# Ledger of designs, part 10: designed miniproteins, single chains, continued (3)

Each design is a single chain, and the fold is of that chain. pLDDT is the mean over its residues in the fold that is shown.

## One batch from the design tools (miniprotein)

Design m8316
Fold by ESMFold2-Fast:
Structure m8316 (fold): chain A 91 residues (1-91)
Amino acid sequence: SEEERRKKLLEEMQKTFDEVMKALVENDPEAREIVARATKLVIEYNKKEKVSTFEKILLTLAVIHLLRQRPDLPDEEIIKEAKEKVKELLG
């Protein structure tokens, strides 16, 4: 069902976030790069769109998830795909 797909997506994003945060605490340079890039992208996006705190949290999770899976993608593609994931989660 759509509800099960959304729940699974959120669980996968949360798992990736936990893994990246653990790696960041362990001083992993790739995790540091992911978090720095995600922070920059979310701040720049929020300047344009003025999203709610809840949407900003979901966007941050989606960006981190995408950067972990596809670090090769340009910033514009990451933010575009992250927006689609957030839209799917919110309905």
Scores: mean pLDDT 85

Design m8317
Fold by ESMFold2-Fast:
Structure m8317 (fold): chain A 56 residues (1-56)
Amino acid sequence: SSSKQIEEDQRIIEEIQARMKELPEAETPEARSRRQLEIYLQLQGVSPAKIAEILS
């Protein structure tokens, strides 16, 4: 795909990683994956309320 598509994907990944670094270390890989998914959904424009509904 285009260079812009790759750049956008990279920016999303970097933002997820940056936000994860601001959080306490997850006690399990499962908890870490949930946090990453939550951040990813936020970056995709999903509302916090809808994210909570999807994940819980």
Scores: mean pLDDT 75

Design m8318
Fold by ESMFold2-Fast:
Order: sequence, then structure tokens, then C-alpha cells
Structure m8318 (fold): chain A 85 residues (1-85)
Amino acid sequence: GMSSDPRYAKAEETLERGEEAFREGRYKEAVREYDVAIRIYEELLAAGDTSAEPLLRRALLLKGEALEKLGRHEEAAELRAKAAA
């Protein structure tokens, strides 16, 4: 079960910090926090925990939105494509 792995709590905490940074216009900080959560969810998926898939998709979309705010449109489009696949 996904709630049994402490990495889920850590990833959610980093997403929450990223969302706070995004709301405050600190988009570079938001990207850094989202990158931590993305890595954690990718590690969970690599370990066979498929429960991380929808959480990874959310984190990719959030990072894409922050990259759009930074004018990094091509990188944002790539993350949206990855989240949709």
C-alpha cells in the first residue's frame, strides 16, 4: 500500500512547498521542489509501486505550469506530453 512507504509523505511535503512557492510567484523554487517529488515518484514506480503513477503525472503537470510561468515553453510542453502518456 502506498501510505506504508515514508517516501510518499516526503513527496507530498515537497509538492506542497512547491505549490506554496508557485502561489507566491517563486517559480524557480517551485520547479526545484517539484523535481524532488518527481524523483521520489519515479523511484517508487521503478520499485514496482504503480500507485505512484497518478501522483507522478500530477507533479509533472505542476512543474510544466511553473516552467510556462518562467517562459520555458518547450520544456513545459515535453512534461505535459510525458504526463499524458
Scores: mean pLDDT 86

Design m8319
Fold by ESMFold2-Fast:
Structure m8319 (fold): chain A 82 residues (1-82)
Amino acid sequence: MRAARLLLAAGAGPLMREAAAARAAHLRAQGWELLGVEVLPDEAAVKAALEELRAQGWRVDYHSSETDPEATGAAGVASREV
């Protein structure tokens, strides 16, 4: 099974949420099953969770205000064949 997870930092702004939603839609279009949307306390928590998932063999994509200063907060997508 091809599985994906979407992670958002609490307080993520519209641009960040839109970018995360677009990535999730792209994954669904490729036939990935989105297991859910997880809201984590802050940007550091999102980054830590994605790094842990990456260590477990998930493919991760991270987007933050460092990458796009017009976006507030952080988001990520993790995907894996299981």
Scores: mean pLDDT 73

Design m8320
Fold by ESMFold2-Fast:
Structure m8320 (fold): chain A 75 residues (1-75)
Amino acid sequence: MELEELVEEVRRRLEASDLAGAYELVQKAAEIGPEALRAVRETIAEWIKQHPDDPYAAAVRNLLAVAEGEIAALS
């Protein structure tokens, strides 16, 4: 999967409240490498910034923590 396609799919799944699907893409980014993980992490962080009052905000913040943990493991 191209990096641009990965980022767009993460955004799409977050907008659909598909947190399990978004988590799968974080794992896919970890398979691709640190650059993909950083791009996915930034996409999730930006989504949180744009949706501060979202009812799933806590779950999305947990997803961000998972992505940051994956980056730390590779860095």
Scores: mean pLDDT 79

Design m8321
Fold by ESMFold2-Fast:
Structure m8321 (fold): chain A 68 residues (1-68)
Amino acid sequence: SAAGAAGLRNGIAAAEAGHATAGAVGAWDMRKAGEISEELARRAIEAGYAGDAAAVARHLREALDQVS
């Protein structure tokens, strides 16, 4: 969805700015909405929990490539 794609772009921007937790929250919300795969959401959430903002951005970008 357009809202889902915008949410992923916002999450990527937050993670690229170094806000791993904010990026991971976006992935969690999109998983709950069913807009991204559970595995991609899990990887982004785990990276956020670990504080790896670069990994969060990478996983969210992969999700965006699949839905945009």
Scores: mean pLDDT 71

Design m8322
Fold by ESMFold2-Fast:
Structure m8322 (fold): chain A 56 residues (1-56)
Amino acid sequence: MKRTVTTSNGRKVEIDEDTGKVTDLETGKVFESIAEYGEWLREQEEKEREKKEEEE
């Protein structure tokens, strides 16, 4: 069964409870698990932050 959830970052994702896969509805990217998706979100935030700190 698929479930749509809003993450703490304001992004909407679709979670497939049968497979555990997570689809980011903004990019269409599929992750093998919620843990992998969370790791990717953390990476995206970190990269955006690093690009801003590039000026500092």
Scores: mean pLDDT 72

Design m8323
Fold by ESMFold2-Fast:
Structure m8323 (fold): chain A 65 residues (1-65)
Amino acid sequence: SLREKALEYREKLAAGETPSEEEKEAYEQVLRENMRKAGLSEEQIEEVLSLPVEEQTLAGVRLIL
């Protein structure tokens, strides 16, 4: 599933491994959908996704709050 591939992307980055392009795309799709549901604009979503993965969660929370 898309969600499983998205989790694999995060796990591989945390382990210092190189994720596949498919896993990266799945991660970005899941993250975009979650941010849209949270009320973020497309511009705000792209701003968050332009950040390093480790900074994306904090940046997303800051934009929602």
Scores: mean pLDDT 74

Design m8324
Fold by ESMFold2-Fast:
Structure m8324 (fold): chain A 57 residues (1-57)
Amino acid sequence: SAEELAKEVEERLRKLGFSETEIEQAVDYALYKYRIQGASREESIKAAIEFAEIQQK
């Protein structure tokens, strides 16, 4: 579900030390990929993590 997807992204990024603002932006991106672009759960999670990492660099 979208709620489970959001929780997974949030948990992974929090463990990696991202800020709450960065986590929120990555969760929004994951939900966009999943709900709007029809990406799989794993593709959406991966894209969100990569998005957060690029923003930090």
Scores: mean pLDDT 82

Design m8325
Fold by ESMFold2-Fast:
Structure m8325 (fold): chain A 68 residues (1-68)
Amino acid sequence: KEEVIERLREKHEKSTGGVAGVLAAAIDALEEGASVEEILKRLEETLKSETNENGKKGLEEAIKILKE
């Protein structure tokens, strides 16, 4: 869990716009006690309805990090 949060933070520091926003939200939820599995389900559902390209990229990056 802590390792996943650090990877998300590293990616967030190098990201801008919608990608940074998605990564920040994922970090926040994990720190508030949500499980990796709960966040993955939420991000995957959001990705299915996302139309913004930067939002999709941020969601895909967060999902990739959480699946490691």
Scores: mean pLDDT 75

Design m8326
Fold by ESMFold2-Fast:
Structure m8326 (fold): chain A 71 residues (1-71)
Amino acid sequence: MKEELWEEVERALNAMKAYLLVPDIIREVAPDLSDEEIEKIRQEAIDLAWQGKSLEEVLEFARKRAEELAK
């Protein structure tokens, strides 16, 4: 029971961290992306965090997605 509860809390924290960190990561790898593209990637990253992906996986997703859109 406690483990499941802490997993839910971890997902919520990872979603919040994605909200805060993803724009900065995108700007580092693809500084020319529009605010609209950044927001779209941020929302996709938040959804992955809520699905139980680790913070590392979520941030890697955002970085790769930004690199793909910068082409």
Scores: mean pLDDT 81

Design m8327
Fold by ESMFold2-Fast:
Structure m8327 (fold): chain A 73 residues (1-73)
Amino acid sequence: MITPETIARAVLVAYRAGVSPEGIANAVRTLAKEAGLPDKADEIAEETRKLVEAGHSPEDIAERVRKLVEEAK
C-alpha cells in the first residue's frame, strides 16, 4: 500500500542519490498513479520538479509532496 509518507520518502532518497529533477518527478508520477491518484499524478509530479529545480531542501520537498498527495486523496 502506497502512502503519502512512502512517496515523500522516495523523493528524499532519490534527491540524496543525485537523481535529476525530471527523474524525481517521474518517480513521483508513477507512485501517485500506483497510490490510486492517476488524475493528480501529473500535477504532483510537475510541482515536485519545480521544487527540486528551485533548490529547496530534500526535507522541504518531501514534506510538500506528502501534503500534495494527502490533499489529493
Scores: mean pLDDT 84

Design m8328
Fold by ESMFold2-Fast:
Structure m8328 (fold): chain A 78 residues (1-78)
Amino acid sequence: SMLEKLREYEARIESLEARARALNASPEILAAVAQLRAAYEQLKRTVGLGGVSQAAVEAQFAQLDAQLEAVEAALDAE
């Protein structure tokens, strides 16, 4: 379900936020994590409003996945 996917993203983002804080990550990585959180919150609002095309929502999930993967890779490189 879409709510289940949103919960999964929330947990992953919370984990990345905690890791960035614990590692005292660079300002660039902290900014990337903040942007990831903002993108997720926007996606939650878009899904909550309804009436949006399935293709548009799927495209936003794909973009969020790419951003999340990039942040995970950046933190792993610290």
Scores: mean pLDDT 82

Design m8329
Fold by ESMFold2-Fast:
Structure m8329 (fold): chain A 69 residues (1-69)
Amino acid sequence: AEAREEAEKKVAELEKRATELFTEAQNKYAEGFASDEKTQKEYLAEGRQLSAQAMEELLRAQKLRDAVE
């Protein structure tokens, strides 16, 4: 029971972090497309890295959900 509650809390934290990282990635892409070509390249690289991190957090959340079942 306690271990399950801890896992559910951790899943919520990972999903929240993934949402925050994905929002930051979207902001970077939007700023990049509104900027000059040199700045755009930098923002797109940052956005791609943030999106990758968000996906990793979602994968961790899924593994914890599977472990709790």
Scores: mean pLDDT 81

Design m8330
Fold by ESMFold2-Fast:
Structure m8330 (fold): chain A 99 residues (1-99)
Amino acid sequence: KKYSKNELTFGLELVLSEDLSKIANESQIDPLSKKPLKFPARLPSGNIFSAYDIAEYIAEKLVKGEKVEEDPISKKPLPKEWIDELIEKAKAILEAFGL
C-alpha cells in the first residue's frame, strides 16, 4: 500500500513523540525548524527534534524513494534496524486508523 507524505508524517510523529521530561537539561529549540520543541523526539545519533519536523523529513525521503541513513544535522549514521522498526510501527498505526 502506497502512503502519502502527510500520512507517513502522521504515523511517524506518533511513534517518535516523547515526554518533555526526557529532555529537561537539553536544548529546547528544534535544530531543523529553529522553532521551540513540541513533542520531542530523540534520534539514536543523540540529537533531539520536534517529532513532527523530523517525521516530515523522514516521510519526504521515503516518498522520494531515498534512504534515511543519517541524522540531518550531525550526519551521524542512523542504524538500519532503528529506521526499519520506526517505519514498521508507523505503518501499523496507519493501518489501525484505516489508512
Scores: mean pLDDT 79

Design m8331
Fold by ESMFold2-Fast:
Structure m8331 (fold): chain A 92 residues (1-92)
Amino acid sequence: SLKEEVRKLTIAQLKLVAAETELDLLEKNLDKIPKEQAEKMLKTIEIILEDVRRIVEEALKSSDPTIVEQARKMEERLREVEKRLEEVKKKV
């Protein structure tokens, strides 16, 4: 159980880092990317963040307090990335 919970959180962390990196690259290059392509990239990032959200919400229900604490920190970071995604969407 604990090993599986740690594995899922690790995957969520990697996905969150990947989404954040892609969003950074997209925002830096908005003037060089066709609108249709930017919209498709934003949709892909959104799907990744939705997957991370599901994993974090499950981890927050864990009986292990260390898992819950890690999930709380990821929840805060996820909210920041989700807010930035909405800001970038307005620039496209």
Scores: mean pLDDT 88

Design m8332
Fold by ESMFold2-Fast:
Structure m8332 (fold): chain A 92 residues (1-92)
Amino acid sequence: MAVRVRYEVDAETRTLTLTVEAATEGAAVSAAGTAVATIAARLEVAHVSGSIEERDGLTVVTVRLTVKGASPEEIREAGAAAAEAARAAPTA
């Protein structure tokens, strides 16, 4: 796969962190956008922050979302769905 996606959930702060790595900025941003849209369709998002970095010739996009009214289980399910959607996003 041209895109690598991981997610982490902090249940105490209700924060979901997505990390997307791709060979190009366009691919990384597209995949990250798909992940954010997937989460926003499932959960009420209170805050979003993001960063774009280059590491070892790859573009790394990190997105942190703070959500309201969701259980830790619902946040994990949304994160899993977002990671899957991002991996399936067109890279070209």
Scores: mean pLDDT 80

Design m8333
Fold by ESMFold2-Fast:
Structure m8333 (fold): chain A 80 residues (1-80)
Amino acid sequence: SELVEKIIKLIEEGLKEVKEAVEKGELSKEELEEAVRHFQELSDYMLQKLKELNVPQSEIDKLKETADKALKEMEALLKK
């Protein structure tokens, strides 16, 4: 699905921007905590919606792997 591939790319690009913003001191810990929470909520919503739309499980699994990796990397930035 072109939609799933675009979402994956946006997550990867967004994660890179978040990491750069944290390293430059442009994103506070409080803002990062809020971003993690909102990303988790959005990710859960999107995965459920795609499942309801009968998107192939392999595509859903790819998106979940990407989202889980991004979440873990953002959480690691908070534990610094």
Scores: mean pLDDT 83

Design m8334
Fold by ESMFold2-Fast:
Structure m8334 (fold): chain A 88 residues (1-88)
Amino acid sequence: MSPEEVEAFLEEARREVGELLEEYRRNPSEELAEEIAYKLGYLAGRFLPEEEAERLIEEAERLAEEEPELRRQYLALAEGVREGLREK
């Protein structure tokens, strides 16, 4: 991707995440938290160095085991990172 395409993608992604975060602030739900986590993971997988993205997956999966109440959100984050990595 060109730098202009990356900037346009990041602007759109920031808008989408911002809208989801605003909705979550108004009406908190596990489903919205999961969607936010997935999209943040996708951005991390897309733009972080591969080694850093892989560590984020490992950390998220570890936290999913340690904090069962947030398991869905951590697993969504990990899956987002994997999807972002696939599109590199």
Scores: mean pLDDT 78

Design m8335
Fold by ESMFold2-Fast:
Structure m8335 (fold): chain A 64 residues (1-64)
Amino acid sequence: TTYRVRLVMIIEADSAEEARRKAIEMLKRAGEESGAEIRILSLRVEPTEEPGKFRVTALVEVTS
């Protein structure tokens, strides 16, 4: 079964680029742990009002 899901994650990182990498790694690990294939369709990284914290919005396709 295939689903498209929008996820919002708060990630601690030194930069937006690091937050993006961490988000991708977390999604990859989640797929591996659940036995599902996760495909990232889009990913947006925004700073938050807290230093070192970024909001990552991802649109993913999950196939189990």
Scores: mean pLDDT 83

Design m8336
Fold by ESMFold2-Fast:
Structure m8336 (fold): chain A 83 residues (1-83)
Amino acid sequence: APHLEAAAEVLRERGLDEAAERVRELIRAGDYGGAFLVIVEAAVESGERIVATYIDDGEEVTLVVAPTQEALDKTRALLAEES
């Protein structure tokens, strides 16, 4: 999942090594929803927006994660619906 890997690199660059490694572990386990939740939690905890640019199907795509409780609550709700 290139978007999650790009976000993990942004977390690592910000010194959030534990969160970055947790995202990578969840990607390896196939838990992409859990990986995305860790990214949103890291954004909220740091108070900083996560912006990760990656290539998907030859197109440059940007993932933007807002450092808000609303984004965190919405992500948790989406994961609960996919269960």
Scores: mean pLDDT 80

Design m8337
Fold by ESMFold2-Fast:
Structure m8337 (fold): chain A 89 residues (1-89)
Amino acid sequence: SAEAQRKAELEKGKENAKELVDKAAEAYKAGKMSEEELKEYIEKVLEELKKLRETYPDDPEVQEIIDAVVRKIAEVTGKPESEIWEQIK
């Protein structure tokens, strides 16, 4: 069903977004990723979060993912969470 398909896509997106940010953070700290590469990576993650938020606007699980990923991006970039939230609203 469309509902089952939507849930499967949501779970996949959730896992991918979290892993993407964690890998970027680790690679950056290990010196395996340049600042330019990190910026490109983060931009891609933000674009995915925008899509996720648009697709599931009232889903509390989605909100929890977005909160966690935004916090990770803030930590990795050194930017305030408010600036990151501005980019995905």
Scores: mean pLDDT 75

Design m8338
Fold by ESMFold2-Fast:
Structure m8338 (fold): chain A 108 residues (1-108)
Amino acid sequence: SMEIEQALERIRQAMEQGDLEALKQATEELLEIVKKEEDIDELKETIEQLEQLTEEAIKQGNLEMAKLLAETLYEVSKILLKKSPSSEIPEAIGMVLRAMGLILELEM
């Protein structure tokens, strides 16, 4: 979806600027868009992009942004799980558990 790509671009811009408030607004916008997204493949691609952005924030040492991105990743993963057909549920559960693990590691 063009709206998802635009929200992800706003997330990237907020990260580049080090603007935590802009990042929070962009992640909230992304969550509202993904709640309305019915394309499972687009949701999976969104999760992959958020995982990459979270890893980049960790690599840059910006733990506050990394935590917000990991929490957003977890919320998007739960939305994917809710919308997944039965054949895709095991993969979606795996994505939720990976996001939870990342949040826990960032809180240590």
Scores: mean pLDDT 87

Design m8339
Fold by ESMFold2-Fast:
Structure m8339 (fold): chain A 86 residues (1-86)
Amino acid sequence: VEPVEVREVSPEEALELLRESARLAEEYGEEAFPLVYETMGRLARQAGLISNDSKVSVDDVSARYGGRHRALLERAGAGLARILQR
């Protein structure tokens, strides 16, 4: 789903999202990290921080892991969406 109102996330804020996402991956294990990273990449792309070239890597990660750890992806997505809408 494409956000209607999205602020431009700075590199500093993207790093904060990565750190919090890494924490979730540690709770669920190393395999969960790609899902969390993909969620961040999607939000950054929609905010205009990632070029089309970078999109390929993010989408590839999502394709590999997105369907397997739904609970983790939903949790990470909810947290990141909250940050975008603040």
Scores: mean pLDDT 51

Design m8340
Fold by ESMFold2-Fast:
Structure m8340 (fold): chain A 110 residues (1-110)
Amino acid sequence: MKEEIIKLLEEIKKLIEETKEYLKSKLSPEDAEEVESMFDQLLDMVEEAIKAVEEGDYEKAIELLEELIEKLEKFEDYVKKHYPQVAEFVKKKIEEIKKKIEEIIEKLKE
């Protein structure tokens, strides 16, 4: 179970990194720097969740993942307001990431 959950969290990390690189390719250097900072915060949260799972602290992992969903939703709203040209792509990627996070939370509750 633990190894399977860590693998799924690593897949989420990869999706976040791929979304970050796509946005960096589509935005100005100044806008890309700001968005990169926000993605780095999301990646840090995934790494903290991985550590919590490794330590067997599933309650902490669930709390971190629920907070990650909230931050992803705030990021989607931010992108929709400030970068409408990439908002559809970001919405689709965040929907995919959120679904995977919800699947992990359910596995952690078992």
Scores: mean pLDDT 86

Design m8341
Fold by ESMFold2-Fast:
Structure m8341 (fold): chain A 89 residues (1-89)
Amino acid sequence: MQAKLQQLEDLARQFEDAIAAGAPDAVIDAIAKQAVAVVKDIPSVSDRQVQLFEAQLELARNRTPQTALALAQRLGVPESAIQSYRDAL
């Protein structure tokens, strides 16, 4: 359990670093696919948590307020939380 959580944290860091470094889409896609596979392989993770994780990866690849708001609305995030996100920008 702890080993998979550490692997996920390492993959998440690699994903953010790859985006910050301007890595090719193929590299970013490979890291994202590995991270999603690790999350799905954790027995306590719900389908909702997998969906939220996939949405976070999509947002990280296309960092616009519009993408963030559209994903939040699609995932059923309450308007109060969406407003907090707008205020944080």
Scores: mean pLDDT 70

Design m8342
Fold by ESMFold2-Fast:
Structure m8342 (fold): chain A 77 residues (1-77)
Amino acid sequence: SLEDFLRSVKLGREIAAKIYRAMLEEILKNATEVVEEFESLGELLDTYVRNWYNKKPIPKPSEETLKRLEEEIESFL
């Protein structure tokens, strides 16, 4: 039913928020001191994955960008 589907979507969003928080923590642990600006969580993740596969240094978001990304993750809840 649509109701069961919507419950699954809500659970999926809660799981996604936890995964994205864990990914953000992992990125920050592996990041260099080089600061870059990111427009979205997706752009940061794309940069992390691409640089990790290509063995390039991983830049970290600025404090302002980090706050914005944390707000994006909270929007999933």
Scores: mean pLDDT 77

Design m8343
Fold by ESMFold2-Fast:
Structure m8343 (fold): chain A 56 residues (1-56)
Amino acid sequence: DAREELERLAAEVGMTVEQARELLAAFGPEGTIALLQSQGVSEEHARRIVEALLAL
């Protein structure tokens, strides 16, 4: 399930699904990826979080 995958991916970087959705709403897909990378998250992991959010 995309929701369960998203919960796991978000938890691995210390955030909730709701926090991830708020970032996507505020900054868009590429902005969210860039912000997560600035906090030490890999581009691959950040992109997977955004893709999982968009798959809901």
Scores: mean pLDDT 81

Design m8344
Fold by ESMFold2-Fast:
Structure m8344 (fold): chain A 86 residues (1-86)
Amino acid sequence: AMSAQQLLDRMQQLLAQFKKAKDPEEQKKILREMIDLALELVRIDPSKAPEALRLLMEALKHSKDKEVILLGIGGILRVIGEMLDA
């Protein structure tokens, strides 16, 4: 299993890839992986929820595609739900 720090480091790497992605389909693929990592991170360490949410919100700021934005909003809500279950 990855540590909380390894999950955060991977999310930061994916955010950098997300910002370089020109194709909305590639952005959706990267964002889905970021959301899955954020959910895993919050399950193992709920205190990292604010940092996970900050990275997902940063991805949303760099998207103009409606489907990518909706996916990101859904991911943020899922992370908040997981945090409340902890």
Scores: mean pLDDT 87

Design m8345
Fold by ESMFold2-Fast:
Structure m8345 (fold): chain A 96 residues (1-96)
Amino acid sequence: SMQERLEAEAAKISSETLQAVRDEIAASGYDPEVLRRLMEELPLALQALVLARLVSLTADEEEKEELIKWEEENPNASVEEVLEKLEEVIRRAEER
């Protein structure tokens, strides 16, 4: 799955860094402004993981189904392509 691929890429950085990012996200209360600043300092794989977590909390069922379908159609998508798709979904969710 896309989530498993993102976690595998993030794990290549370090388990300690991944845990620190998870803790910071939880501590922020999922504040979009804090998450945006945090992402600017992170490698692309961790940025994609942060956005995937945000989508899981913010997106409706139709938006989540769209991501699952996109993942099935693009099983070899790069981290950059995944990041772009997640940003698109979040942008549309925020426009509601």
Scores: mean pLDDT 68

Design m8346
Fold by ESMFold2-Fast:
Structure m8346 (fold): chain A 81 residues (1-81)
Amino acid sequence: AEAQKAGQAGQAAMDEHLDDEEKAVAAAVEGALAAAKAAGREMSDEEIEAVREYARLKVRAHRLGEEVMEEEARRLEAELA
């Protein structure tokens, strides 16, 4: 909890949404580079750029999907209540 509390305080100061996108993109690029290294291959600049763009798009799509799912859940709860 303490490590998460410290991280949350820093992200709250720095704009959480930008930090989330940047962390997800960095993690995706690192994961792709690690996988390529494990396979004994080098990633091209185009491949690295594609991973960055794909990860950013996925983060944004996931956020939009979560908003849409929350809205659907709220609508469904209103109909069930």
Scores: mean pLDDT 67

Design m8347
Fold by ESMFold2-Fast:
Structure m8347 (fold): chain A 92 residues (1-92)
Amino acid sequence: MSVGVRTATVEDREAGIEAAVEAALEALAAGADRAVVGVLIEGEGLNVGLVTTSDDAEAMREAIAEAIERALASGKPATVTRGDVTATAAPV
C-alpha cells in the first residue's frame, strides 16, 4: 500500500480547506492508495489533518469544515469521519 503525504501552510479557513482537498486529490491522482495531508491555518491557529482513500472532494470539504468548527467551538482537537474520509482539526 502506497501513502501520499502532503503539507501546506495558509492564512485562512477557506484556503486551508481547498489546499487540503487539492493536495489529497493530487496524491491519489499520482497513484497513492491513501492520501495523508497536513495544513496549518495560521489565521485560525489550527492544524488540519486529512486522511482519505476516496477522491470525493465534497466529503473531504464537509469533514474538514466540521472538524474545524468543532475544534474552534471546544478549543480541543476534533475528528470527523465521512465514509473513507477522516478529517482532524487541532488548535496550535
Scores: mean pLDDT 86

Design m8348
Fold by ESMFold2-Fast:
Structure m8348 (fold): chain A 73 residues (1-73)
Amino acid sequence: SAAVERLRQVLAFLAQVQLDGARNPEAIAELEAKAKEIQAQFEDELAAALAAVSPETARELQAEAREELEQAL
């Protein structure tokens, strides 16, 4: 499904921004500010992607992305 793929892409992008922030503690404040700005830009995109999939699929993909991020940190 195009909707599922889009949600995965948005979640992967947001996870990468968080991961980059965690890996660069000297620039973390600047990276966190940039991540917040990027997240605000993608708020509508994320909401639309979440609404386009079933609630069960949304929970599954969000949980998967969270676990993957935690394992990478």
Scores: mean pLDDT 72

Design m8349
Fold by ESMFold2-Fast:
Structure m8349 (fold): chain A 81 residues (1-81)
Amino acid sequence: SAELNALRAELNAKLTNEQVKELTKIMTEEYKKNKDIPDPYLRVLTAEINAYKKAAEKYPDLADIFNKIAELLEKEKARLL
């Protein structure tokens, strides 16, 4: 969606290289936790939602953007179920 793309662009403009690396690590860990979800897209979506929520807790200054992205991804996940 245009809203999701705008939020991701805003986030990418604000993230440091170290925060990008940490978000990637959090996301990798969430993929491992959700490895048994049979549908690959639902697995990715679930992992990303959990990763962004965890990143919001770790980086409070960016929490609003992380939580908005997670909310839009949760709406997409609900549409698939």
Scores: mean pLDDT 86

Design m8350
Fold by ESMFold2-Fast:
Structure m8350 (fold): chain A 67 residues (1-67)
Amino acid sequence: GLARVTATTEPGAQLAVAKAAWSVPGVLSVRVEGTTVTVTVEESKAQEVADTLAKVPGVTSVTVEAL
């Protein structure tokens, strides 16, 4: 299956978050909209993406949803 990982960031942090998301194998898409970064990833890698994004400076929240 797939999962969606959504990160909310402070202004200016979203590109660093998008770059961090693409560093995880199994990421299929990354969408940046304002201060929200939405990642579609293989379900087995969803927690790894969430943990990776939570470590990026300027991230205020991270949520994981099964698709």
Scores: mean pLDDT 85

